# Designed miniproteins, single chains, continued (2): the designs that were tried, part 62

Each design is a single chain, and the fold is of that chain. pLDDT is the mean over its residues in the fold that is shown.

## One batch from the design tools (miniprotein)

Design m6141
Fold by ESMFold2-Fast:
Order: structure tokens, then sequence, then C-alpha cells
Structure m6141 (fold): chain A 83 residues (1-83)
């Protein structure tokens, strides 16, 4: 499970995760795979900060912060990065 954080820090991390997901979406839309990889690495860094270090923990973290679709997206990204 993810490490609990103070509410203020949780809001900040949530905002950073949302921003990174938006950056991934924009990079994919533009076909900029270098930017996509950079945003994916930033997501990985943020999730490791929360103690999420496997696919299931990434999915749970995504669900907690950005809802079920976010959880599925983070699961897919984690699988692609570890492939």
Amino acid sequence: PVRPLPPEQLEEVRAQIIAALEALSQAAKAGDWEAWRAAARELARLLLQLGADDVENWRRTGEAFVGEEGGRLLEAIMRELTA
C-alpha cells in the first residue's frame, strides 16, 4: 500500500500526478515520444515517493488520486516502462 502523507502534501502530489498525466496525453497527441518518456519517468518518480514500486501499487495510487481510469492508465504505463 502507499505511504500516508499529510493532507497538504497529498494535494500537492495529486496535482503533480495530474499534471504529469496531462503531459503524457499532450505528448502522445503530438507524437512526441521523447516528451512522453520524460513525463512517464516523472510519474514513476512521484509514485516511488509514495512507496508505490509495483504495478498493483501504481494502479491503487492512480485510483486514490485520479480515479479508476487514472489507475488503469498508471498500470499500463508501469507495464510499458518495465517491458
Scores: mean pLDDT 67

Design m6142
Fold by ESMFold2-Fast:
Structure m6142 (fold): chain A 66 residues (1-66)
Amino acid sequence: TGAAEAIARAGEGIAAGDDAAAKEGVLEFGQSGASPEMLRDLLEAARRAGIEGAAEAAEQQIKARE
């Protein structure tokens, strides 16, 4: 449940260019049982959008899960 809401929030934040919202969504998603593959997708999306805070958060969550 929490994972689905967190990934939606992260994706919406990335699409809107809202680094704070994207970062919070990524952190929540990473802590809610996200797969490393899904976190990599968020990392790539954040990097492509130039959202550094969300990208760094995704990278940290990937390292914590692997």
Scores: mean pLDDT 78

Design m6143
Fold by ESMFold2-Fast:
Structure m6143 (fold): chain A 102 residues (1-102)
Amino acid sequence: SLTVSQSGGGTFPEGATLTLTGSVTSGSASLLMFVREDADGTRRVEKVAFNSSSITLTLTNLTAADSANYYNAAHSSPEGLDFDTLLANSTFGPPQVVTVVP
């Protein structure tokens, strides 16, 4: 089965740099993503990596707007899928909770 891990969440001051890292821990993925989920449940893809076992997302000059849950998500066969189907069928790691404070 496909499994993923991630790290880098936490509490950060405004203006800081955040680095989130994700990796495949078992199985094989042709697509890795960092997916941001806002408090209202809205999801956005922040970064993608193809045919890679790892992915890194770096956010600079953090603001309160960067506070969200971030997920490393993986898919083994993403070709031809729409956004909603892709996210529904992806393997998600546990959330990296990011809180940006003044």
Scores: mean pLDDT 85

Design m6144
Fold by ESMFold2-Fast:
Structure m6144 (fold): chain A 78 residues (1-78)
Amino acid sequence: MASALAKKQQEEADFKARAQKAVKEVLETGAGAQELLELVKQAGQDYIKKYGPEAQKEVDEALSYWQQKLDEALAALA
């Protein structure tokens, strides 16, 4: 039971790290905003598929957070 929770937390951390890296790339280049959203969406779907419906709320919160950060970054680049 504890190992399943630890594995879920590790995959959540990996998902966050990948999203963070993609956001940084968009901030530095001003490109790839749609690719960032697709990357985050795909990682989120893989996470939900593996851990089921309880993971969906965490993914939805992460997607909302990263979409907000992306919108702020794009506004700053305009």
Scores: mean pLDDT 69

Design m6145
Fold by ESMFold2-Fast:
Structure m6145 (fold): chain A 88 residues (1-88)
Amino acid sequence: SDKEITLKLARMTVLSGEMEFRLRILPKLSKEEQEEALAEMERSYEEFKRLADEILSLTTDPELKELVEKRVKQVEEVMEEAKKIVEE
């Protein structure tokens, strides 16, 4: 339903914002704190992907599908950058 899609999109917005904020502060953290932050980001990323898949299964709107796919790619880039910081 439209209400269900709206709630999932809202949750995805919160998750992506939290991941982007963690990425921004990541270089300022200790090694131990970086590893803990990355683990939290990975959990947020898995929830984000699940919500994205659920929206894609609920909608036939091509504009919404493009929006969701774009947001998934943006969050994938955030995760790749975070992993590089923690590994270096």
Scores: mean pLDDT 90

Design m6146
Fold by ESMFold2-Fast:
Structure m6146 (fold): chain A 82 residues (1-82)
Amino acid sequence: EPVDYVDKPLSAKEQEALKILEEFHKKVKELLENGAPIEELEKLVEETIKKLEEVASEDLAKTAIATIKSGLKKIIEKMKKE
């Protein structure tokens, strides 16, 4: 039988959470490339966190939120070096 880790598709909630993360990464990159103010980036983070809390499982949401916060910290650090 197939290995569950690689053969099972992600649940609908997990797929939605991944799409939210992919869109978040794409928007973050676009904002940075366009020189958007830090407030726009923070707003995007808040909206993404709220969406993850509503559509993802509690454990998946916590992991995704931690990843987003870590990414935001690195981005803010780069913006401050300007």
Scores: mean pLDDT 69

Design m6147
Fold by ESMFold2-Fast:
Structure m6147 (fold): chain A 89 residues (1-89)
Amino acid sequence: QKRVEVLKRSFEPFYQIGGKGGAQILLKEFLEASRDSPVLDKHPEVVEKLREIAAGAKIYRLPKPIRHFSEDDLLAAVEFAKEHGLLEL
């Protein structure tokens, strides 16, 4: 829980720079960086929604894989998408 709050705050500056479009780019980079993580296989419906939201965003350079991707990191991405109006319940 405390880890999720720290990760959400880390995304905030990027949203301020690019608005909603910047949030979509950051979300897409996060998903690409997590591409080799088995965590994605545990939550396919959530991952599908996040990929759909990020589909219009373009990244210029493929990010390196996240070394220690966890379910808390995936939850942080979901909460980030909700807070920036990219994901509705």
Scores: mean pLDDT 68

Design m6148
Fold by ESMFold2-Fast:
Structure m6148 (fold): chain A 64 residues (1-64)
Amino acid sequence: MDPRELAIEGARLVAEGRVGEGLALIGEAYKAGLSPEEMIELGRELIREGRTAEGRALIDAARL
């Protein structure tokens, strides 16, 4: 299971307004070994790669 893929999909759901479902997937990414600090770094990497909406949603969710 790739925790980065779970975090990215969770961030997409949060960005779409499906916050509870998105946070559940982000929680699974955390359980799979991805820390909130790593989620923030992943979000910044996504922004650098042109995936701005997903990256921003992931950073915002990781700060909860």
Scores: mean pLDDT 81

Design m6149
Fold by ESMFold2-Fast:
Structure m6149 (fold): chain A 73 residues (1-73)
Amino acid sequence: MSEEVEREVEQGILIIQAAVTKLAAQKIPDPEARERSLKLADEAIDYANAGDLEKAREKVTEAQRVIDEALAA
């Protein structure tokens, strides 16, 4: 029970994180960084929906890194 519930909660959190990441990505002035971060966030949602939470987390982390780097100038 706990492991199944934990997986469902993690999946939901990852989807929400990816969606928030997409909103942040849209504010990036660099079009290449924006496109790359949006693509990574979309991939994270796809992996989360497929149940691959490890890859979903990796894609969210990569997208966030791209956003942080772009916003830091």
Scores: mean pLDDT 81

Design m6150
Fold by ESMFold2-Fast:
Structure m6150 (fold): chain A 113 residues (1-113)
Amino acid sequence: MELKKKAKKIYDILLELEGEVVDIAREANTPLMRELAREVSRLFEEALKKIQEAMEKNDLEKIKEIVDEFYRRVKELIERHRARATPQERAALDRVMELVDKAKEEIDKILEE
């Protein structure tokens, strides 16, 4: 598979994931979940920009590093918000984390091809 096709698939997965995370936060409609959505959207914007740069440089290894760092930062952010969350908000955070984990697994499979 060509580098550009792999990078585009990874980009599209992250873009879809951002939409799903924002929708979960919007449905929860609490100050904590709005704060999470805002902070997570900033992490997505940073990661997507860096992936576009790595695509232009044909640097698949850099894309892997960007994804690994993004995953770590998102996981840390969710755990910090979880400590402040109500039971209902914790359920929403669990759904977000499940989607993030699934996206990371799919991206890792693309990178291993």
Scores: mean pLDDT 86

Design m6151
Fold by ESMFold2-Fast:
Structure m6151 (fold): chain A 69 residues (1-69)
Amino acid sequence: SEKKRFENMSVAMQTMDIQNRKKAEELLKEGEELGDPKAIELAKKALKSSPFDSMELNNKAQEELEKKK
């Protein structure tokens, strides 16, 4: 049913949000430890963004951190 599909999508979105927030917090901590202001900004933005935008921002933050290693 339409309602059941909506409820299933909501659960998947909630799971994605939790995972993306955890990743953003890890990237924020690593950015602060390495002193990368761009990675810190991207991770903070990810924490305030929708699940879709948060995933992209987390990927960009990780790429910035990899350039500093």
Scores: mean pLDDT 76

Design m6152
Fold by ESMFold2-Fast:
Structure m6152 (fold): chain A 88 residues (1-88)
Amino acid sequence: KEEQIERDIIAAFVEIVRAIALLDPSLTPEQKEKLRELADKAVQALENGDYDTAIKYLEEARKLAEEAGLTSQANALKNIIDKVKELK
């Protein structure tokens, strides 16, 4: 059950990162939509215990954030990825 609680906390962090990114005026509508989709897919994978798939989508979101110049968002996503790796 502790592993599930950790997954829920990580999913909550992903949701917070997504919400902050959607408020950033430097992102194009296309970048915002892609980030939202990647965050949703990562959360679903975490809920299913599919850590490899979650890491894949989180890495894609991190790269998108880096390319958009969102350094704080990219760092937050990297920290989330590291935590997901610890659950494997």
Scores: mean pLDDT 76

Design m6153
Fold by ESMFold2-Fast:
Structure m6153 (fold): chain A 78 residues (1-78)
Amino acid sequence: SMMEKERQIEELIERFLEAYRNRDFESMERYARQLEELQPSLEQQRRLLTALMRAEGDPRVEAKVARFDAALARLAAE
């Protein structure tokens, strides 16, 4: 259901942000892939991007920011 999908997206966002705070790049990548498959809303994707943009130039975090930026661009084009 749409409600179940929304709950899964919110759980994954929380897990992703927890991994980000812990600098767990492997978990961040795993959760990012799962989030992309669930097609999160533009608002949810922007929330993740904002959190990542506060990182201090770590190339691994920057790669994930670029990935979410690309996803936002695709969603906006639709």
Scores: mean pLDDT 67

Design m6154
Fold by ESMFold2-Fast:
Structure m6154 (fold): chain A 69 residues (1-69)
Amino acid sequence: SMHEQKDKVEREVLNLLIRESAEVAALVRAIGAENPAPEVTRLVAALREALEQSDGDARAVVARILAAL
């Protein structure tokens, strides 16, 4: 991000998601096991796109969320 405040907010949101990643991943897997929702596929695609567009700490955070899924 070109704006420091935006980068900081995005990092804080991603850190929050990391802390909850195990529960989020478990819920996503439970939903997918019964009936794969298009939202699950879109979420994974969006996270992969974010990984490609992220650098440094932000990239590590996104990679960790993907690994938890």
Scores: mean pLDDT 62

Design m6155
Fold by ESMFold2-Fast:
Structure m6155 (fold): chain A 83 residues (1-83)
Amino acid sequence: MLEELLALVEAEDAEALAALLRSLGLDGVGVKEAQQIITASKLKPASVQQLLDLGAAPIVAELAYALAHKDEALLRRVLERYR
């Protein structure tokens, strides 16, 4: 799961990332949100708050941070919270 999401972030494939996140129960993540997750993840954010301060939605900020830091535990927590 984490490896598949990271591969799509590296490929900058927002459509496939959105589809995979929706299949995991995140129905609120469209292509626009997936594109924001890819962009935010590449910024190597120091905290979720840094992304929130840049105007990211909470789900985008938390997913981007988890993917940037390869934090599988945080990723699972986000999936549980937003399902």
Scores: mean pLDDT 84

Design m6156
Fold by ESMFold2-Fast:
Structure m6156 (fold): chain A 67 residues (1-67)
Amino acid sequence: GTPNADLAERFSREWAATGSREEAIARLLAQGVAQSTLDDLLARIDAMAAAGREASRELAEERKRLE
């Protein structure tokens, strides 16, 4: 739902601001977010990050082919 989508944005901001995934998790837990909810969110974020890294690799290979 909307609260879960908002939570994903909050986590991303906390992680970017702190530079630490563990610190970002601690901040959200302090705000009353359940560990299980964070685990689910982190699994989705990690999957998206992995997809982004793969896309970047593919783009680099395409640029090499065009040279």
Scores: mean pLDDT 73

Design m6157
Fold by ESMFold2-Fast:
Structure m6157 (fold): chain A 94 residues (1-94)
Amino acid sequence: SSSHDFIQKLSEATSILQKGIEEGRVEEAIEELRKKGFDELTIEIALHVALGVQGDAEAARKAAELFEELYRKTGDPIFRRLAELMRRRAERLE
């Protein structure tokens, strides 16, 4: 499904960005994703997920908002679940 393909791409982008954050090379990680043909929305969501996982409460909230938007557009319950996970992450960081 298109949602399954999106989740696979999001997972790959998030992993690359998490490594970029750990190594202090976020800008290089973003450029790597662009060169690999990732779209800007996938990069934006993946970046906020990666930052939220690393402890940024505001980034976790932004990731939740982006997943809620995807849920409204697609109706796919995976996006609602991902939004709830990111919202709970943000709450635990405060």
Scores: mean pLDDT 87

Design m6158
Fold by ESMFold2-Fast:
Structure m6158 (fold): chain A 117 residues (1-117)
Amino acid sequence: APALRAFEVGAREAVVFTPANADEVLEALSVVLDPEAREAARRAAEIAKEKGITVVAVARSAAEAARLAEEAAREAAENGEPVAVALADDPSLTAAQRAELEAALRAGARAVYAAEQ
């Protein structure tokens, strides 16, 4: 089976939905998420597939990342953007470190989007 496009950034969890992998990622997340977070992941996956959006969300838990993925996917769909990135609030990061991490996540999301075109 293909490897999940999920990765850990330090003590954080990452959720990555692409139009091509959304169903596989959703199935894998469904075994670790509570029903509410699973519903958020399902909506994020649906938006990724229907709108052709690559979504990357990073948080301290898979459930929080799934909720952020849904929110970011909806905003990207409303704005006509092909890439959505969300990073949870982390008080251990300085403003500069947060900006650097967000830039790295956006670069990674764009690379994933480009690779699937």
Scores: mean pLDDT 79

Design m6159
Fold by ESMFold2-Fast:
Structure m6159 (fold): chain A 70 residues (1-70)
Amino acid sequence: MKSVEEILEEARKEFEKLIEEFKKKNVDPEIIKKLIDEFHEMVVEWEENKASPEEVEKAKKELLKKIKES
């Protein structure tokens, strides 16, 4: 099973790819900034709350799904 740190690294890489795709599509910079801020808040919450690897993996999937659908 992946550690929380490994899941967070994967989430950061996936998020960076999505942000680069949005930049290439000329998505509004304000929307991009909001997504970056939301991602940063989520990572801080997961670390502060000492979330389990299972909780972080589930939250990661939900966050990435939300971003892809926006």
Scores: mean pLDDT 74

Design m6160
Fold by ESMFold2-Fast:
Structure m6160 (fold): chain A 61 residues (1-61)
Amino acid sequence: GAMANARALEEARRFAEEAVEKGYPIDEIASRGQELAARAPDVAAEIANLVTKAAGSVLKK
């Protein structure tokens, strides 16, 4: 439902920010992103975009 989707997006945003701040491994970013997308298929594309942006930010150095 809408509440589950909102929570998954909020969790994905927090994870993406933390991943960039702490420089998480790309494999870990991808793995967690897939888990979040699986829990909220209606917003999976938006979660994938957040995760991809985080991975790109970590790789830009």
Scores: mean pLDDT 79

Design m6161
Fold by ESMFold2-Fast:
Structure m6161 (fold): chain A 62 residues (1-62)
Amino acid sequence: RGYALAGRFGEAQTGVPMSAEQVREAVALLEAGASAAEVRERLGLDLTPRQVRGLAELARAL
């Protein structure tokens, strides 16, 4: 388990404080083909499309 590291990685990619659960949910949604708007709505975070793209790049590493 690396949930603390996952949360820190999400913050590093987006500049927005995120929990490890929020990072995992975002990655799962992006891998399922969800849009940036769907990811933002699901997490309740004010993420730009660029920040959501940063999380998609993180998904490649997970």
Scores: mean pLDDT 67

Design m6162
Fold by ESMFold2-Fast:
Structure m6162 (fold): chain A 63 residues (1-63)
Amino acid sequence: SKEKAKELEDLIKSLTKENPELTKPLFDVITSKNEEEFRKLVLSLPIPKEVKDFLLENIDFIL
């Protein structure tokens, strides 16, 4: 849904603000729609497992 896509975009923007070193890799993965690399980045993030799971479960709305 549009609301979920907006929520996910806002979450990703928040994550890049907290981890600016991840801005370029995350942008490159999202713009190239590379699901495998997106999963690798999310799993390596220093964030709670519940947030990682939410991002990975909604990958189709992000990419």
Scores: mean pLDDT 74

Design m6163
Fold by ESMFold2-Fast:
Structure m6163 (fold): chain A 64 residues (1-64)
Amino acid sequence: SREEQLERLARRGAEVARAGVQLLAPGAEPEVEVEVTESKIRVTATGGEARFVLEADVTKTIPA
């Protein structure tokens, strides 16, 4: 379903964002925030002085 697709994308985004923060600030413990809308997924990971933001346009991935 669309909900399942969005959940999978959000999980992948969270993993990528965590890795991004760890790359920028290797000693930091990343905190991840996920925002999901009908057209967009936004993931923000913050750790130490680093912030990594990932956005995905889900309208181009979902046929309708």
Scores: mean pLDDT 76

Design m6164
Fold by ESMFold2-Fast:
Structure m6164 (fold): chain A 71 residues (1-71)
Amino acid sequence: TPAQAVLDELSRRIAELIAQGKPLDEIQAVVDEGRARLAEVLRELGYPDAETIAQRIGDGYLVAAREALAA
């Protein structure tokens, strides 16, 4: 699905940035871009809570990135 493609790319990019030791600010920028794109795709598919879903998914990625960088 278009939403799954966005999620797959976002997961890949974030994993690479973590592996490279990039700062959280750079990871957050990537999450913000992915969240905006995911919200757009979900709106086009007719999800009534597209923005809320995209926000929660983005927040999950940031939590995971903070945990990985702290390890």
Scores: mean pLDDT 82

Design m6165
Fold by ESMFold2-Fast:
Structure m6165 (fold): chain A 69 residues (1-69)
Amino acid sequence: GPKSPTYTVEDLRKMIEAAKRLLEQGYLEDAETVAKTVIKIGKKNSEDPEYKELVKEAEEILKKVEEKK
């Protein structure tokens, strides 16, 4: 079947930083999309504590997006 792209912890950290910038700039829908993507990927790798931390950060970004909508 088609291979899914493999994301590293470093890739997800860069996505978190991008989502934070989008949120600060008022691009709420883009910030939400990036944060949801990090949560989806991080939950698939939940055995690794670094991925769990990234999911938590992405969930905090989603809460801030909802607060600003």
Scores: mean pLDDT 79

Design m6166
Fold by ESMFold2-Fast:
Structure m6166 (fold): chain A 100 residues (1-100)
Amino acid sequence: MDPLTKRVEEKLGMSIKTLRDVLVGYYRSQGKPETADNIAALSDLEVAALMLVLLGDPERLQGLVDHLREQGREDFAERLEEAHKNLTAEEVAKWAQEMS
């Protein structure tokens, strides 16, 4: 497993398989079956990269979180929200260290 894939799984507490299934389900629910099919065909590394993009985009992340809550998957929704908060704090800390 590449380092990015492992880091994303560890930060979210979810396997890449679970993340792929969540993303596929989300885009199908949004009426985007071609996007869902493309995500289903992505490599583990590409799924990990897509999740990092979504975690850095609060508007897109909110849509995914809302979808998970509607499906009764509150634990997954909370994990994504916490990962977003932790990513922001880590980035601020890294910037502070680089300026010192």
Scores: mean pLDDT 75

Design m6167
Fold by ESMFold2-Fast:
Structure m6167 (fold): chain A 94 residues (1-94)
Amino acid sequence: SENQKIIDEINKLIEEAKKAIEFAKKELPDTEEVQKIIKELEEAIKTLKKALEILGSNRDITEEEKKKLEEEIEEAKKKIEESIEKLEKLKKEQ
C-alpha cells in the first residue's frame, strides 16, 4: 500500500517534469539558462526512475534504504517545482 503510493507519486512527478521539458523546448528560446533548467529536470527524472527500479525490485528494502529513497524523491520533487517556476517566470519576461 505505502510502496504503491510512493510509486504513484514518482510517476506523477516524472510526467510533470516531462511536460516542463516540452514546455521549455516549445515556448522558450534555446538559451544557456533554459538548457540548464532542462538538464536539471532530466537529472530529476533519472533519480526518480532509479527510485522506481528499487521499489519495483522483489528484494526487501531496509528502513535506512527507504528513508534515503524518500529523501531523494522529495529533493527531486523540489527541483522539479523550482524548475517549473523558473520556466514560467522566463515565459512572462518575454
Scores: mean pLDDT 85

Design m6168
Fold by ESMFold2-Fast:
Formats: structure tokens, sequence, C-alpha cells
Structure m6168 (fold): chain A 74 residues (1-74)
């Protein structure tokens, strides 16, 4: 996987319930790796679109235990 794509997927994994933050962090990390902002934005959006197909239950199962405690609070 391209380092920019990996950074975007890492951002989604860190922010499984917050699409905007996942995109922003993905763009920021990819740009820091030398990816143009336009390409970084597309990569981050693709990673988020892939990740948002998970249900809240699946996201909770994939998240670290500390993050899981926050996923049920509304």
Amino acid sequence: MDKAQQAAYDAVAANPTDRDKAIQQGVDKATALGTPKDDAQKIAQQAVDDGVDVTPEQARALAPPMLQAGLQQG
C-alpha cells in the first residue's frame, strides 16, 4: 500500500465514528508525506467511504477497548 493510503487508513482506524476528522487527519498525514492536497483528499475520502460501511457494532469490535467505551455514549 502507498504510504499516503496507509496514513489515510490509519486515520480512519483512529477515528472510526468521525468521518470529518478521519478525512482531515488522513489529508494532513498524506500531505506531510509529500502527497499533493488534492490527491491526499481523494485518498482520505476513499478510505473513509470504505470504513463507513461498518456498523457501530463492528466499529466497536475493531476499536481498542478504551475507544469502545466511548462508542456507546450518546
Scores: mean pLDDT 65

Design m6169
Fold by ESMFold2-Fast:
Structure m6169 (fold): chain A 100 residues (1-100)
Amino acid sequence: SAAEREAKREEAEKLVEEFLKSLNEEQLKKIEEENKEALKDAEPLVKEKLKEVEAGADPVAQMREIYEELVEKGYLLVGIQMAVYEGDVEKVKELLEKLK
């Protein structure tokens, strides 16, 4: 259900918050740098997918493709964000473990 999915999203978000609070300054800087690089790599993909949306493509599907491509490039933070959005608590735990 939508309510159950929302509850799982909140659980996943709390796991990410607790993980980030457990990190030292050096680990946090590394995560911030990865996030900046992911945003930079996303920019040309967003521009390409916006043209497809203007041609009638589903914007949710196009956004998913951008996230999947960034995950394939090795951006674990993007994968975590996707898993949180989908309420996939187990996937969030798996990806957070890989960040250690």
Scores: mean pLDDT 80

Design m6170
Fold by ESMFold2-Fast:
Structure m6170 (fold): chain A 101 residues (1-101)
Amino acid sequence: MIPKKILIVDDDKESLETLKKSIEKTTGAEVYTATNGKEAVEIVKSKKFDLILLDMDMPEMNGLEAAKEIKKIQPDVKIQFVDPNLSEEQKKELESLGGSF
């Protein structure tokens, strides 16, 4: 099923805007953005998402910590992790959260 509401979390604001425009054009989804894990958690408290695209390498709250907090608020949300260099240990922990990468 094509996601209707997407949250993109990345610490680079220019990358966020580029990816948001691309996803909106290709899927027609309603796209929200956050620049860090803490902001993402606050947005998730007020809005329900079908898919969250989450950068793993962020300051303050890393992607894994953000994913755990998000899953406490929205246990059924799909989280897609954006990191091509994940270790096998990290992959196992992310799969336990119902995430993909």
Scores: mean pLDDT 72

Design m6171
Fold by ESMFold2-Fast:
Structure m6171 (fold): chain A 75 residues (1-75)
Amino acid sequence: SLQEKATKYINEKADEAKRLIEEGKYAKAREIVEELAKFVDLLERTGAPQELVDLGRKKIDEVRELLKKKLEEEA
């Protein structure tokens, strides 16, 4: 289903961004997070199930928090 494909996409992009952060590739991680945020915004605007939008936002927040933590550790 489209919902299953969207769920997989959200998880795969979040995992990719986390991997890039662990590798110190912060600029690329930010690009992935921005793409994911645009995708989640599109899901919300097109009336996707709230559970799917909530999943996307949760994953974006997790990646942003990890990025913030890593940048603070390098400051």
Scores: mean pLDDT 86

Design m6172
Fold by ESMFold2-Fast:
Structure m6172 (fold): chain A 69 residues (1-69)
Amino acid sequence: SSLDKYSVEELVLLGDQAFKEKNYSEAVKYYQAALEKARQELADPDTIKDIEIKLGVADIMLAVNKVVP
């Protein structure tokens, strides 16, 4: 995929930037790519867990921003 050229660290940084800009859909996309790449590269469990937490938070933010009051 187009994201395969980025490192896990680069994908996390892109996700963090998107999250800071409140672009939660892009943050989810980058964190998902980072998580898949980290698993493929057999990254340490702490790295995988950190990405899982970031993805979970971004998913929650994406969901709550789609709820009409």
Scores: mean pLDDT 84

Design m6173
Fold by ESMFold2-Fast:
Structure m6173 (fold): chain A 92 residues (1-92)
Amino acid sequence: MLELARRLAELVREGRASLEQVAAFLELAERRAPPAALSRVLAGAGPAEPEERIRELAERAVERLRAGEEPSPRERAALAIEGVRVLEELQA
């Protein structure tokens, strides 16, 4: 599990984690899919969406959670990507 989290963080840092890819990863993780399935999703190629778009969706996810509403898969993915970026900045 830690190795998959590290791989996701590396993809985020490299600008290679798309919202679609991260959303698929989170859905599989919530369903407790085997590590091989999670790894396959992360092996997919795709450039990240623009940073500003990811931030907008992440902010919407936070607002929905505060309202007791379920964020969309893309909003949850954006929040995860932004969370990784914040943790990387705190480590710098």
Scores: mean pLDDT 76

Design m6174
Fold by ESMFold2-Fast:
Structure m6174 (fold): chain A 75 residues (1-75)
Amino acid sequence: SDDDSVQRTQQTLSLIDQLRQQGRISSNQADALRRIVSQGRTSDQIRQIAQDSGISVQQLNDSSLLLQQALVQSQ
């Protein structure tokens, strides 16, 4: 991509794996975050991803906040 979007996506996926390995998020939360990075944009998509991953929307939101904090720290 002209805007390094592929590199940014790969970095984000790596951070999701790191958060799971650190025990900060569950494997189900990690799976849901990977789907959001690839597909989820709207509230309905986010709810569907949470349901498919076997977690609550709150658990998904909590893991998303942790990912966003990690992205800001690592860039």
Scores: mean pLDDT 77

Design m6175
Fold by ESMFold2-Fast:
Structure m6175 (fold): chain A 92 residues (1-92)
Amino acid sequence: SSLRKETEAKIDELISQIKDPKARLEAEAFNGMVRILFWLLEKGRLTVEEARALIRKDTAKLKEKYADNPEVVKIIEEMEAIYLSYLDELEK
């Protein structure tokens, strides 16, 4: 869908801004997992509420891990907001 492509492009742009190589790799891995969650949602194998909870849990863990790097934390928060916005659109 157009919305999914726009969401993916925004996330890819945010990840590209991460200067820390380890943080970038972990953000890329997290993004890969979220794309799997979105696929499961399309297959009716996961609820929007379950996807929302998993995204919040994993972003909280990443923010805690990189708490000493405020630039990485800010990007993770922006990624979370974009993912949650996409889930909100799926409920319409």
Scores: mean pLDDT 89

